# Ledger of designs, part 29: designed miniproteins, single chains, continued (5)

Each design is a single chain, and the fold is of that chain. pLDDT is the mean over its residues in the fold that is shown.

## One batch from the design tools (miniprotein)

Design m16979
Fold by ESMFold2-Fast:
Structure m16979 (fold): chain A 88 residues (1-88)
Amino acid sequence: MEEEKERVLKLIREAMRALDPVLTPEQAPLFVGAVLRAIGYLLEGKPEEALKDLIDGLRTLAETSTDPQLRAVAEEMIKKAEEELKKI
């Protein structure tokens, strides 16, 4: 549980760092909402639900954005989150 929680928190921090330079003010609330929900799940001891929420938020960003850079970064973070989900 704690090890899984630590890995998910590390992924959330990585996603925040990767998206920060490419995220627009219009897209930021959607991503922040996904991060807050994922952290909420982690506090409840639900790392699988946290990862699924993060993946859903990143997919929505990729689908709604016309920026190729933001889309590429979101897709890379989705792949990393999906690989982590396979370990749970």
Scores: mean pLDDT 81

Design m16980
Fold by ESMFold2-Fast:
Structure m16980 (fold): chain A 80 residues (1-80)
Amino acid sequence: SEKEKKKKEFREVIAYIFERAGKITGKEELGKALAKAVLEDDWEKIRELLKEFFKALGKKDEEADEILESIKKREEEILK
């Protein structure tokens, strides 16, 4: 369906961003794991890995939650 295609394209962009962020920050393996979780549509794993990634960068869990909610909201808007 067109919605499935749009979701896939959006997830591929988000996965690419996370993989790139991992490389830039020296957290390449974590960025790759996060990208994989995004492509596998595993929201629990995305949340866990995103919090781990932000913690590794010295950031608070709340910042990871804000990013996660922004991604969810945008995906919902695309799939309307």
Scores: mean pLDDT 85

Design m16981
Fold by ESMFold2-Fast:
Structure m16981 (fold): chain A 84 residues (1-84)
Amino acid sequence: GSEKVKEILEYYKKHKDIDASAERLKELLKELGVPAELSLEELKEALETWAKQEELKKAGGLSEEEQEELEKQEEEKLEELKKK
């Protein structure tokens, strides 16, 4: 769910030390079905991707189709993480 992704991003923004925050971030992602065995690099990449997508949505001027594409990209990234 996009709401839980936003919660994870807010936590990451407050706790940018990925090494210190990784356990809690992985716990939150586990609620979305992401394996706990996710590497720190993969975790960081996913969070950075979602953060960029959130900034694009907040910048405004996006059409409904562009917003749907960003939501689809967020879901695709989550599904990729679930496969690892």
Scores: mean pLDDT 74

Design m16982
Fold by ESMFold2-Fast:
Structure m16982 (fold): chain A 74 residues (1-74)
Amino acid sequence: SREELKKELEKLIEELKELAKKAPPHIQVQLDWAIEELKRFIEDESKSEEQLRRALEQLKKYLEEVKEEIAKLK
């Protein structure tokens, strides 16, 4: 459902917030912008279930890319 997709997106946003706290400044800025955009997207009642599902898929990919980028800096 749309509500379930929103809850999954909210969970991934919290994961991004945790990564941002541990990230270098240049990555933290990118994550802060992504978090703000995602919050606006979730609050937009005009978004369809399909759009929320696509956003969830893209966010999962983005989260993995961010984790890999941070890992390469160690």
Scores: mean pLDDT 79

Design m16983
Fold by ESMFold2-Fast:
Structure m16983 (fold): chain A 92 residues (1-92)
Amino acid sequence: SLEEQLKKEYQEMADSYRKAVEKYRTEIEKLEAEGKANPDTKEEFQKKAESLRLKADVLEALADYYEGQIDPKNREEAEKRVEEALKKLAEK
């Protein structure tokens, strides 16, 4: 019962992060489209899109991490991806 409750909570956390990633990916596409339409703002919108990609990558890695708590086969890889994504975000 407790194990089933924890699995449900981990899945809900993963699903929440996945939804946030989808919203960021949609915003990235809009920024890239606007950058193409307005050459004077292309570099600004590209930098904003790159920042959102880094944030989306962190959230995607967190979703994979929480799903890895339910399915151990992917846990180590997910933990490494979270660490790598945070390092890339910290470098900017």
Scores: mean pLDDT 79

Design m16984
Fold by ESMFold2-Fast:
Structure m16984 (fold): chain A 97 residues (1-97)
Amino acid sequence: SEVEKALEDFWIDLELLFHGVSSEVLKEIRRVVPGEARRILYDALRAIFEGASKDVLEEKLKQLEELYERFKKAGASPEVLDWIEKVIEEIKKKLEE
């Protein structure tokens, strides 16, 4: 259901705000990034902020890299690709720790 998905996205947004992601960042992602990609980005951001294990972060990194290549081949806007790359870089930083 579209309503159920919107409510889930809303609760994810609140969790990310509680973990220090700004409302401005969440608003930009919501404006620019398509729903499926947005869900994958939010799941990755949640894993980062909740201090997920390196195995989980590696899995999220692979999912985001596959998403990036798929969207690039499909002609996604530079803004969408930029958001995917920003989250990839944040996971890479966490994996270096």
Scores: mean pLDDT 79

Design m16985
Fold by ESMFold2-Fast:
Structure m16985 (fold): chain A 92 residues (1-92)
Amino acid sequence: KASQLFEFMMEALGADRSTLEKLLEAAKKANKKELAALLEAILNNKLTLEQAYALAAKGGMSREELDRLLENTKNVESFKKVAEEIAKEREA
């Protein structure tokens, strides 16, 4: 499910290398090919902003939330920060 991949991406971007390696191994053992590919890209610093935006869109972010990400995001680290702010606002 696309919303689950976005959630895992957000957790992975906040995780240390050893946690990412454990998550990647678990995803491979569970035969979760899309999740494993996502985690491997994050671990190897190969995740692009375009891929992150695509997952956010599929994960249910509105056009307004996506525009805010595009306007305020310069790299994957700043993407994570802005996406967390949006998620926090949604919980309110």
Scores: mean pLDDT 78

Design m16986
Fold by ESMFold2-Fast:
Structure m16986 (fold): chain A 70 residues (1-70)
Amino acid sequence: MEDLPAYRVEFDAPVTRSGEFEHRGVRLVVGLTSPTTALVFAERPLPEEELRAFLERTLGARVTRLEPAP
């Protein structure tokens, strides 16, 4: 849905994990758009620093770019 917060994420290395995750009670959907890029949808907005840390910890690659997607 277009009203859900979406984020565009780039990684410094290929990631293979995708699908549904949960962080502090917030459901996240990670859709890989390439081996090094993803769109992340959240049930509600998350602070950028928390989202970055979660993605790096969960997907095992460094986040080089993270920004709200329109």
Scores: mean pLDDT 79

Design m16987
Fold by ESMFold2-Fast:
Structure m16987 (fold): chain A 115 residues (1-115)
Amino acid sequence: SKLDQLFDELEEKIQQVLEETRAYAKSTTLSPEQTKQLGLNLIHKISLLLGDFIRKLEAAGLAEERLQAIRAEVERSMVRMKMQIDTNKDYSPEEMLRIIEKEVQRLLERLRRIL
C-alpha cells in the first residue's frame, strides 16, 4: 500500500543517517563531549525525517486519530533519546549509537502497529 511504501522509505532514510553517523565516528577520534554532540545531531536528523514522514502520511489521507497517535509516539521517543544522550555519562560513539538505534527500532515497531 501507499502507507507501506512511506514506512519503508522512512526506515531506509533512518538506516542511511545511522550508517553515515557510524562511518563518521569510525573515521575520527571523538571526545565524550563531541560524541554527545554527534548523538544529539543524529537525533535531530531523525526528528526531521519523522516530521517529513508525518506530513506525507497526512497528505496520503491517514485518519487524524492515527496521526495524533504517531505524533505522540514520536514525541515520547525523541524526549527519551535526548534524556539518555544529554547526560553527565561519558559514552563511547558505539554506546551512543547503540542507545539511539535501540530507541529508534522500538519507535518504528510502534509506528508500524499504528499504521
Scores: mean pLDDT 90

Design m16988
Fold by ESMFold2-Fast:
Structure m16988 (fold): chain A 106 residues (1-106)
Amino acid sequence: SMEEIKKKILEVIELLKSHPNAGLFLELIPKESMPTIDDIVPNPMSLKIIEEKVKNGEITTLEQFLELLDTMLENVRKLSPEGSSTLLEAEALYEDAVNKIRELSS
């Protein structure tokens, strides 16, 4: 059911919030901290934005949730050098999310 899917998505979000470097993904980087952020990241995304979209009914499927996580990971790739600790942690967080979603879908 849609309510069961919504609950599962929120459970994955809580898991991601518990990740060691979750703070980097919880909220958007303020423009005051990075004035060029809008030029680098035209589609800003954070776990807070994803959670609000789930709670307000904009996201109702696991596929929609995965697309938002993909956007969040691509944004980190645009902001972070290859092999950086930030990128490696973002990729680990994404992999944990994908694995959890697969468990919930099977």
Scores: mean pLDDT 76

Design m16989
Fold by ESMFold2-Fast:
Structure m16989 (fold): chain A 100 residues (1-100)
Amino acid sequence: SLLDQAKQSFETLFNFIKTNKLSDAEAVQLFRGFFSDLARWLIDEMKRQGKSKEEILETLEEVKKYALELIKEFDEKTAKLLEQALEEVFEEMKREIEEL
């Protein structure tokens, strides 16, 4: 499913961040770009499938919850920065969905 693909993509991203020992700044920038691209892909695919704005938002909320669980695996400082980036991008994507 699209949700399963999104979850796998986050796992791949976070493993990349950990394996390559990215700085907090690098991790945040990579994460912001990745989540924005992933969210846009999900929105476009769900729109193509005829899903409502409400269904699209619900799916993004599930993706956000999953990302938050993975973020908890980082140290407290890094986790807080990634959580802030996640919240900011999520709010941007919510605005995009409202324009559909």
Scores: mean pLDDT 85

Design m16990
Fold by ESMFold2-Fast:
Structure m16990 (fold): chain A 72 residues (1-72)
Amino acid sequence: GAALRALLAEALSRMTEEDRKEFLKKYQELVDKGMSPEEALLEALREVLSKHLTPEEADRYFQRLRDALAAA
């Protein structure tokens, strides 16, 4: 939905080109291992975004992301 797209756009805007490559590689590795696309997205984003967010910002962002995924 629109909320999920907005959260993904926000995450990508905080990433460097290197971070985006790391994110895509990690996401693909997790999906290839049999993780669901939703779980793979959460784990890949957590690993990359935690470098750029405070613990409080990360917790808030990932709660919003989980809510958006559950609503989809």
Scores: mean pLDDT 80

Design m16991
Fold by ESMFold2-Fast:
Structure m16991 (fold): chain A 78 residues (1-78)
Amino acid sequence: SSDSNLHSLGEEAARVLMAKGFPYEDVQRVALYIAEKAKEYEGKMKVSKEEKDKLLERIGATTSVEEALAVVDEFFEK
């Protein structure tokens, strides 16, 4: 469901960033930020699996925590 896609986003982003070798503190910062945004937009935003997968691909293409956070902001603040 769209709700499960939104709720799993932070955990899946953490896995992507860990696989890329990001420091644990940076991974946690991005994952917690996504979780807060997911909570804020719960019931206001529907996220498909395709939209989630595209966001995760964009996050995985970033080279810094600041870039990853900017990608997350663009996704939620359209």
Scores: mean pLDDT 81

Design m16992
Fold by ESMFold2-Fast:
Structure m16992 (fold): chain A 77 residues (1-77)
Amino acid sequence: SLADELRALAEAGRYLDAAKLLVEAGLSEQEARELLTRAGVSELDIRRVLGVMRALRELGRDLSEEELFREGVRKVL
């Protein structure tokens, strides 16, 4: 399921991949938070994933994946 995949990605520290999956699924930040909570993702990892998802939406497609990840993580810490 999407929830199982998101949990596995978050537990592996793959926050960018998790954030991309949420954006592709068309979920709002609130819907993404609810899904991650149901999946059993920790609050800290939820904040990291949502931070990266926010960066993907705001900073746009012109940044590298590493830059998007760094911006997302920085904004939630």
Scores: mean pLDDT 78

Design m16993
Fold by ESMFold2-Fast:
Structure m16993 (fold): chain A 70 residues (1-70)
Amino acid sequence: MLLSIEQVEDALVEAVARGLDISNEQAKKIMEMLESLGEKVSLEQVREALEEAGLSEEQINAILEILKKY
């Protein structure tokens, strides 16, 4: 599955709205990493960016669950 950068940004906003403690710095780092990969990203590339930004396994799984709906 390929995702747009906009879909990933929307999923991060949704995760924060659900009460996931994601800092503005972590969100910015994730988006900058994904934007460097191009207009479309895989779920595996999103996972790698989330891990690199220092998110917990629980936070990563929650965001990936949101993204699987796209």
Scores: mean pLDDT 81

Design m16994
Fold by ESMFold2-Fast:
Structure m16994 (fold): chain A 85 residues (1-85)
Amino acid sequence: SMAKLIEEGIEYLKKLVEELYKNSDKEELEKVEKEIEEKLKEVEKKADEAGVPKEEKEKILELLRLQAYAKYYLEKEAKKKEAAA
């Protein structure tokens, strides 16, 4: 079902975020958090302009936040592997 696919996707992203947290310094995480928060504020403004309901907006922002952290982790790991090759 679509709900199960979404759930599995969210769990996968959460696992990537946990790995990022486990393998990153606090200083690095604070910088990443600031960049992600700034981008999410822009998305929030666009959602407000488009008349997206608050509940739907919060769900979108949560998913985008998870995706952004997961993407950062994957990019970091890719660069690490390339440097080690």
Scores: mean pLDDT 83

Design m16995
Fold by ESMFold2-Fast:
Structure m16995 (fold): chain A 90 residues (1-90)
Amino acid sequence: MKEAYEKGAEAFLKEFEKMSDEERIIAVRTLVSMLEEKYKDKLPEKAEEIKALGDRVIEALRSGNRDEAFKNIRELLQKKIEADLELEKL
């Protein structure tokens, strides 16, 4: 299961790298919205962490700071893997 989540995160990051900054903002907003709804009931702390990271990615993209955006999206995807693994134990 962990390997499947890691592969999913890698696939997202690979597509994200190919996107324009405008497309990246839309992708991050969509991902954060879905994950916040998914985790909010059982893992509210993870939902808040993901929202905060998503906000940082969008801010970095809007300011042209791609290195910071990619750092924060990688951290967000790692938090998603952790949350998905925790949900499997519930």
Scores: mean pLDDT 85

Design m16996
Fold by ESMFold2-Fast:
Structure m16996 (fold): chain A 69 residues (1-69)
Amino acid sequence: MEVVLEIEARPGAAEEVAELARAQPGSLRAEVVSETRVRAVFEDLEAALAAGRELLADPRVLGVDITRV
């Protein structure tokens, strides 16, 4: 059961945030959607929650929304 994180990044940081998301355990893919948005897909909710916590600790990340696919 895959889970999608929609991540708000600081302008100009979306590519670095996508790389950070791809480095998280359970990451299936992450892509830059816009200058300020990254979409990351995780294998399950536990992986997505752990990744969201790590992402929110990074100063380039402004917010994270969790959805299921």
Scores: mean pLDDT 84

Design m16997
Fold by ESMFold2-Fast:
Structure m16997 (fold): chain A 100 residues (1-100)
Amino acid sequence: MVEEVRRLAEAGAERLLKLADEYADTYPEQSAALRELVRDARRGAEAGYEEEVAKVLEKLLAEEPDMSESMKQQAALNLLALIARYKQPAEVLIEKELAE
């Protein structure tokens, strides 16, 4: 499952970056948001959250077996980005604060 999360996230990132490039002139704010989502998702993967995301995604796929490939890609990206935004910055700040 971790390998599937990585594959889905990579494929999803490529798809979103292409959309961001395509819509940069028409929807500049949305284009910027797509690039930020990809950046945050990659941060989550680098931080080692792929295993945690794999567990959540496995449960989601069991509940929604008819999910399209693009929906699976988006779920993997969203989960990685959410964990990167929520846990990693907070954990680093809390550890630094409590270590003092």
Scores: mean pLDDT 77

Design m16998
Fold by ESMFold2-Fast:
Structure m16998 (fold): chain A 61 residues (1-61)
Amino acid sequence: SLGVRLAARDLGVSEEEAARLLREGLEIAKQKGREAGARYLADRLGVSVRSAEGLLEASLL
């Protein structure tokens, strides 16, 4: 929830779009590792890999 809200607010995307991207990033992280999921989100959202890792972590809580 926090990761979705942060992504939507900071990147000018809807909460629905942010939730979709975070679900995709989490699926990639589960299958190919956390770094791969974070890089996917970083590229899609235009943020740093470190910020994307924080969004993934917030989404797991």
Scores: mean pLDDT 76

Design m16999
Fold by ESMFold2-Fast:
Structure m16999 (fold): chain A 94 residues (1-94)
Amino acid sequence: SELTELLQKLYEAIKKGDEKEAEKYEKELEKKVKELIEKSDPIKQEYLEILYEQVKELFKTIKENNFDEKIVEEKVKELLAKNEPKMKALEAEL
């Protein structure tokens, strides 16, 4: 999957502290996700938009906190708690 490859490249760039490469892959991933959203039915579109927003917020947290594992883990827990009920409802409609 092209998305999986872009996510892997983004993760590797962030892990290396390569801000320039991380921004490049983040923008490429954003473009690809938007293209997929535009081609999806409304329910799948909403589901993908929620997933994308979570990924975007997580990577922002990683970049702003210099890969602090505890802060990243806390953000993952917050995002799951916030979005899980809505995502489960949308998954039932898919």
Scores: mean pLDDT 75

Design m17000
Fold by ESMFold2-Fast:
Structure m17000 (fold): chain A 62 residues (1-62)
Amino acid sequence: AEENINKVVDLLLSKGLLPTDKISKSTVKTILKEAGVSSSILDVVSDKGDELTALDVVKILS
């Protein structure tokens, strides 16, 4: 929950990505795996379009 959101946000910022920057689905899935997010959340991301923003990722984790 909150710990996973904070880890994902920190990883996105460390890569120089802003909250509104569009990120490829494959890059988002890699970041979520690095943050220790469950496979069920990765499946939710897989159902989204080809690109997501950091804000979209936070909404999925909430």
Scores: mean pLDDT 72

Design m17001
Fold by ESMFold2-Fast:
Structure m17001 (fold): chain A 73 residues (1-73)
Amino acid sequence: LKQKITVELPKSVTAEEVSAALKEIGLAEAKVEVEGNKAVITVDAGTNGKDIVAKVRELAGDGARVVKSELVA
């Protein structure tokens, strides 16, 4: 079971930058897509979304916020 987390980005960042940052906190299997001002991050359902948001804020600024979270099979 996976969780898909959509984070709004106050600054432009690449999927590669987000993926590299998530690997630093042990989320090497995370799938990252960036489209415009949103990053869509797919991780295991037990992953703490707070850790993801904190890491994205380091890259894109303190305005980064979760706008959607959903469970996927």
Scores: mean pLDDT 81

Design m17002
Fold by ESMFold2-Fast:
Structure m17002 (fold): chain A 66 residues (1-66)
Amino acid sequence: MTYEEVLEALRYAYVNDDDKAYLRVMFEALSQPDGGELFVRANVEVSRIPKEKLKKPKEVPDLAKF
């Protein structure tokens, strides 16, 4: 996953209260060498936006593209 893919997937999970999507994104990110840092960066970015101000992503992220 790239940073943009993780960020988009986390926004989707946050907007939809989808804990399974959140965990799946975390698992996939952590499976790559830079994934821990990349996940933390994306999660911090999403968490800075109030839930009521989060926009749904333009398209549903495909978490199965592995």
Scores: mean pLDDT 68

Design m17003
Fold by ESMFold2-Fast:
Structure m17003 (fold): chain A 61 residues (1-61)
Amino acid sequence: NKKDQLRVIAQIIALSGEHSLLLRQAKQETDPDRKQELLEQAEQKEEEIRRLMKELRKLEE
C-alpha cells in the first residue's frame, strides 16, 4: 500500500530531524550526565528509524 509507505517515510524524516537535533544538543552539553541522557535519546530515535526502515522494506514487498 503506497499510502502506508508514504506515512512511514514521513515518520522516518521527522525522526531523522529529531535525531540530528539531539546529537547537536549533546555535542554542546558540558555536563556528562545530561550529555549521556541526550545521547541515549538520540540512540532511541536511531532505533525507531531502523525499525521503520525495516517496516518500509516489508511494505515494498
Scores: mean pLDDT 85

Design m17004
Fold by ESMFold2-Fast:
Structure m17004 (fold): chain A 56 residues (1-56)
Amino acid sequence: SAADEELGFRYGAAAALYALSGDDAGAQKAIEEARASGNPLAEAEARRGYEEALKA
């Protein structure tokens, strides 16, 4: 749904920004918060954002 996509985008962006800033602990917390949301799309987006940031 659109709401699920927006939530996923927000967690993905947060995880990526933390990782790009060198804050791995912050990125991991963003992934855990996405998981705790109960929305598997949010967790997948957070993990993807983190991994893409590490490749940058």
Scores: mean pLDDT 79

Design m17005
Fold by ESMFold2-Fast:
Structure m17005 (fold): chain A 96 residues (1-96)
Amino acid sequence: SMEEAVKLARLAVLIAGADFLVERVERQLERNPNPSPEEKEALKKLVRDARRDIEEAERLLRELHARGWVTPAQADRLLAQLEEIRRRVEEVEKKI
């Protein structure tokens, strides 16, 4: 259905968005391990945005799975991907 296609696309965008945001934080910390207070606040905002995208993706994934719009195998794979992004978020949070 159109609703299924739109929600599957939204899930993909949320996962890609969270991955992009955490990679951006990781790259900034790799280039400058001692960010200024202003830079730390900017990095914290990216981390908050990544966490929001992860939480929205997890909610959407649960809905899609409940509707039978993703297989159990697809749901497990996507959940593992989200858990890996969350782990990376927690690692960068320890540094800022």
Scores: mean pLDDT 91

Design m17006
Fold by ESMFold2-Fast:
Structure m17006 (fold): chain A 61 residues (1-61)
Amino acid sequence: SRVDLLREFASRAVEAGIPHDQISAALAAVVAEADARGLSLAEVRELLERRFKELVEQLEK
């Protein structure tokens, strides 16, 4: 389910050391975009994977 995808993302982000405020903001943004565009579960998964990569890349600076 979409909730399971969001929980998996949050868990992985916490493990990666991403700050809670950034995780919360990313989750809110993904939910808003998914609702606005009527995204499928597969599209939500791809969006979450791209967002996770972006956040991890920010940590490596």
Scores: mean pLDDT 82

Design m17007
Fold by ESMFold2-Fast:
Structure m17007 (fold): chain A 66 residues (1-66)
Amino acid sequence: GSAAEEEARLKELLEEGERTIENLRKQGLDDIAEEMERALKEYENDPEKLEEAIREIERQAVKALL
């Protein structure tokens, strides 16, 4: 893809991660929210690794909410 497509993807992932953090904190899952905050900072310039990290953290959140 173009650089513009990668930038758009990264922006979308960062926005989704921020919304997930807000939702996790509202549900009292502060530890998982902190893990997401670290992933967003660590992979802020790597959309592929960021997407993989978000998916894994969301999987953990789903299990914690069940």
Scores: mean pLDDT 82

Design m17008
Fold by ESMFold2-Fast:
Structure m17008 (fold): chain A 68 residues (1-68)
Amino acid sequence: SDEEIKAKIDELFEETKKKLAEAKSKEEQLRILDEAFRRLGEIAKGASEEVAKHALAKVGELLGLVDK
């Protein structure tokens, strides 16, 4: 369901935030983001518009953590 997919996206987001906080270099941050975005694409594959909007919001939030 859309709710289950959104929950998986939220779990991936929280895991990624923790990994980014522990990263010791910009290169590590980029590797963490690359893996997270690949996994997000797999989770959101064939998703509804609602799930896609939720995924885009989470991507924006992760980018905000790096660009500050």
Scores: mean pLDDT 79

Design m17009
Fold by ESMFold2-Fast:
Structure m17009 (fold): chain A 92 residues (1-92)
Amino acid sequence: SETELKLKILEKIEEELKKKFSFNKFRGLLSMLAGETDPEVKEYILKILKELVPLVPEEDREKVIEALKETLTLVTDPEVKKVLEEIIEKLS
């Protein structure tokens, strides 16, 4: 299943980001979210993004906020928008 493969890839990305934060990988998750149509995959990406909020290094905070704001302009799903807005507020 394409969904099962995507979820396994996301699990690996989550593990890597929790071990060592990387702005490029975080931005990659946002790109995946903006292009994703599968609700299960979207929910999993949003879960990862929420869990990464306390792990964002202070030096990357502004870059992360800008990337989240950019992603917010690309997404149409109200639930996705709400979660991204909540994350932006927590980082601000």
Scores: mean pLDDT 87

Design m17010
Fold by ESMFold2-Fast:
Structure m17010 (fold): chain A 100 residues (1-100)
Amino acid sequence: SALAEKYREEIEKIKKGTEGLIKYIEENKDNPELVKSMVETYTQELIELLKELGLEELIPKVEELTAKALEAIDNGDYETLKKIIEELTEIVIKALEEKA
């Protein structure tokens, strides 16, 4: 269906965006404010996608993980940050795969 095609396209965009974000984090560890800005942009784009797709039930979990990600940046814990981003990405992708 056209919807299944759209979900597959969004999954690929999320995977690529996550890879880009992880790379950005690795390259910008010395600038926590830039890392925070990119994480907030990434999570806001996920929230808008979830609203568009009628998956608003996932928004509280995205917001919870975003708060933990920002705390990890404040603590200089970039390994925990990357794990949180990966967990958040897996949760969203699994929900989209169930719709495809």
Scores: mean pLDDT 86

Design m17011
Fold by ESMFold2-Fast:
Structure m17011 (fold): chain A 64 residues (1-64)
Amino acid sequence: MEGRVVALADRKGGKLAAIETADGKIYELYVPEDRADEIAVGDLVAFSIDPKNPQKTTFVRRVA
């Protein structure tokens, strides 16, 4: 799944991103500290959603 970073907040050990998808849904994505510098507000990112828990997301990569 892909979405745009609309907000970033500092968290212990990384950053919490708010990701808006094309359908207007917002997902929370935790980005670990070693990868936190890879993303900024306005970036397009790829992430995965756990099919058993749609609130559980995993950062994959920055797309654009």
Scores: mean pLDDT 76

Design m17012
Fold by ESMFold2-Fast:
Structure m17012 (fold): chain A 58 residues (1-58)
Amino acid sequence: SRDLELGRRYLERARAAENGEEAGKYAAGAVTYFQNAGDLEGAREAAEVGREKGEELG
């Protein structure tokens, strides 16, 4: 699925982000794509990564 593939790419970019704002943007994108693909676990993981990176990087 295109949405599943994009979700994975956005999650990877969120994990590699150097600041919290960038991590949050990529994580939010990943959540949207995973939700569109019906991957609720992927969406949850993406949201968690965005939150953790936001706390860690500011």
Scores: mean pLDDT 83

Design m17013
Fold by ESMFold2-Fast:
Structure m17013 (fold): chain A 91 residues (1-91)
Amino acid sequence: SKLSEAEAAAAKAALDAHMAELTARGRELAKDDPELAKRIEALLAELRDLGLRGVDLVQRLGEDSPEVAELQARADELLEELAKLLKEALE
């Protein structure tokens, strides 16, 4: 299924808000390790970019498109890297 213009706009706004909160939280978690904080922030920035591109692709091509599947695979890779960095920050 394809997103409506209103659904796409709402999804992008929600993504922007959530990514801003996660970025601020990542800085706090890694406050004693500025290099780790930068790595977390860089991964969150890339995830935000992929999320915004994903909304555009779902709006234009639909959820079942190969292009959406490619973005999801890349997002999954970045989420695994983020999970590893968050474990380092919490230990």
Scores: mean pLDDT 81

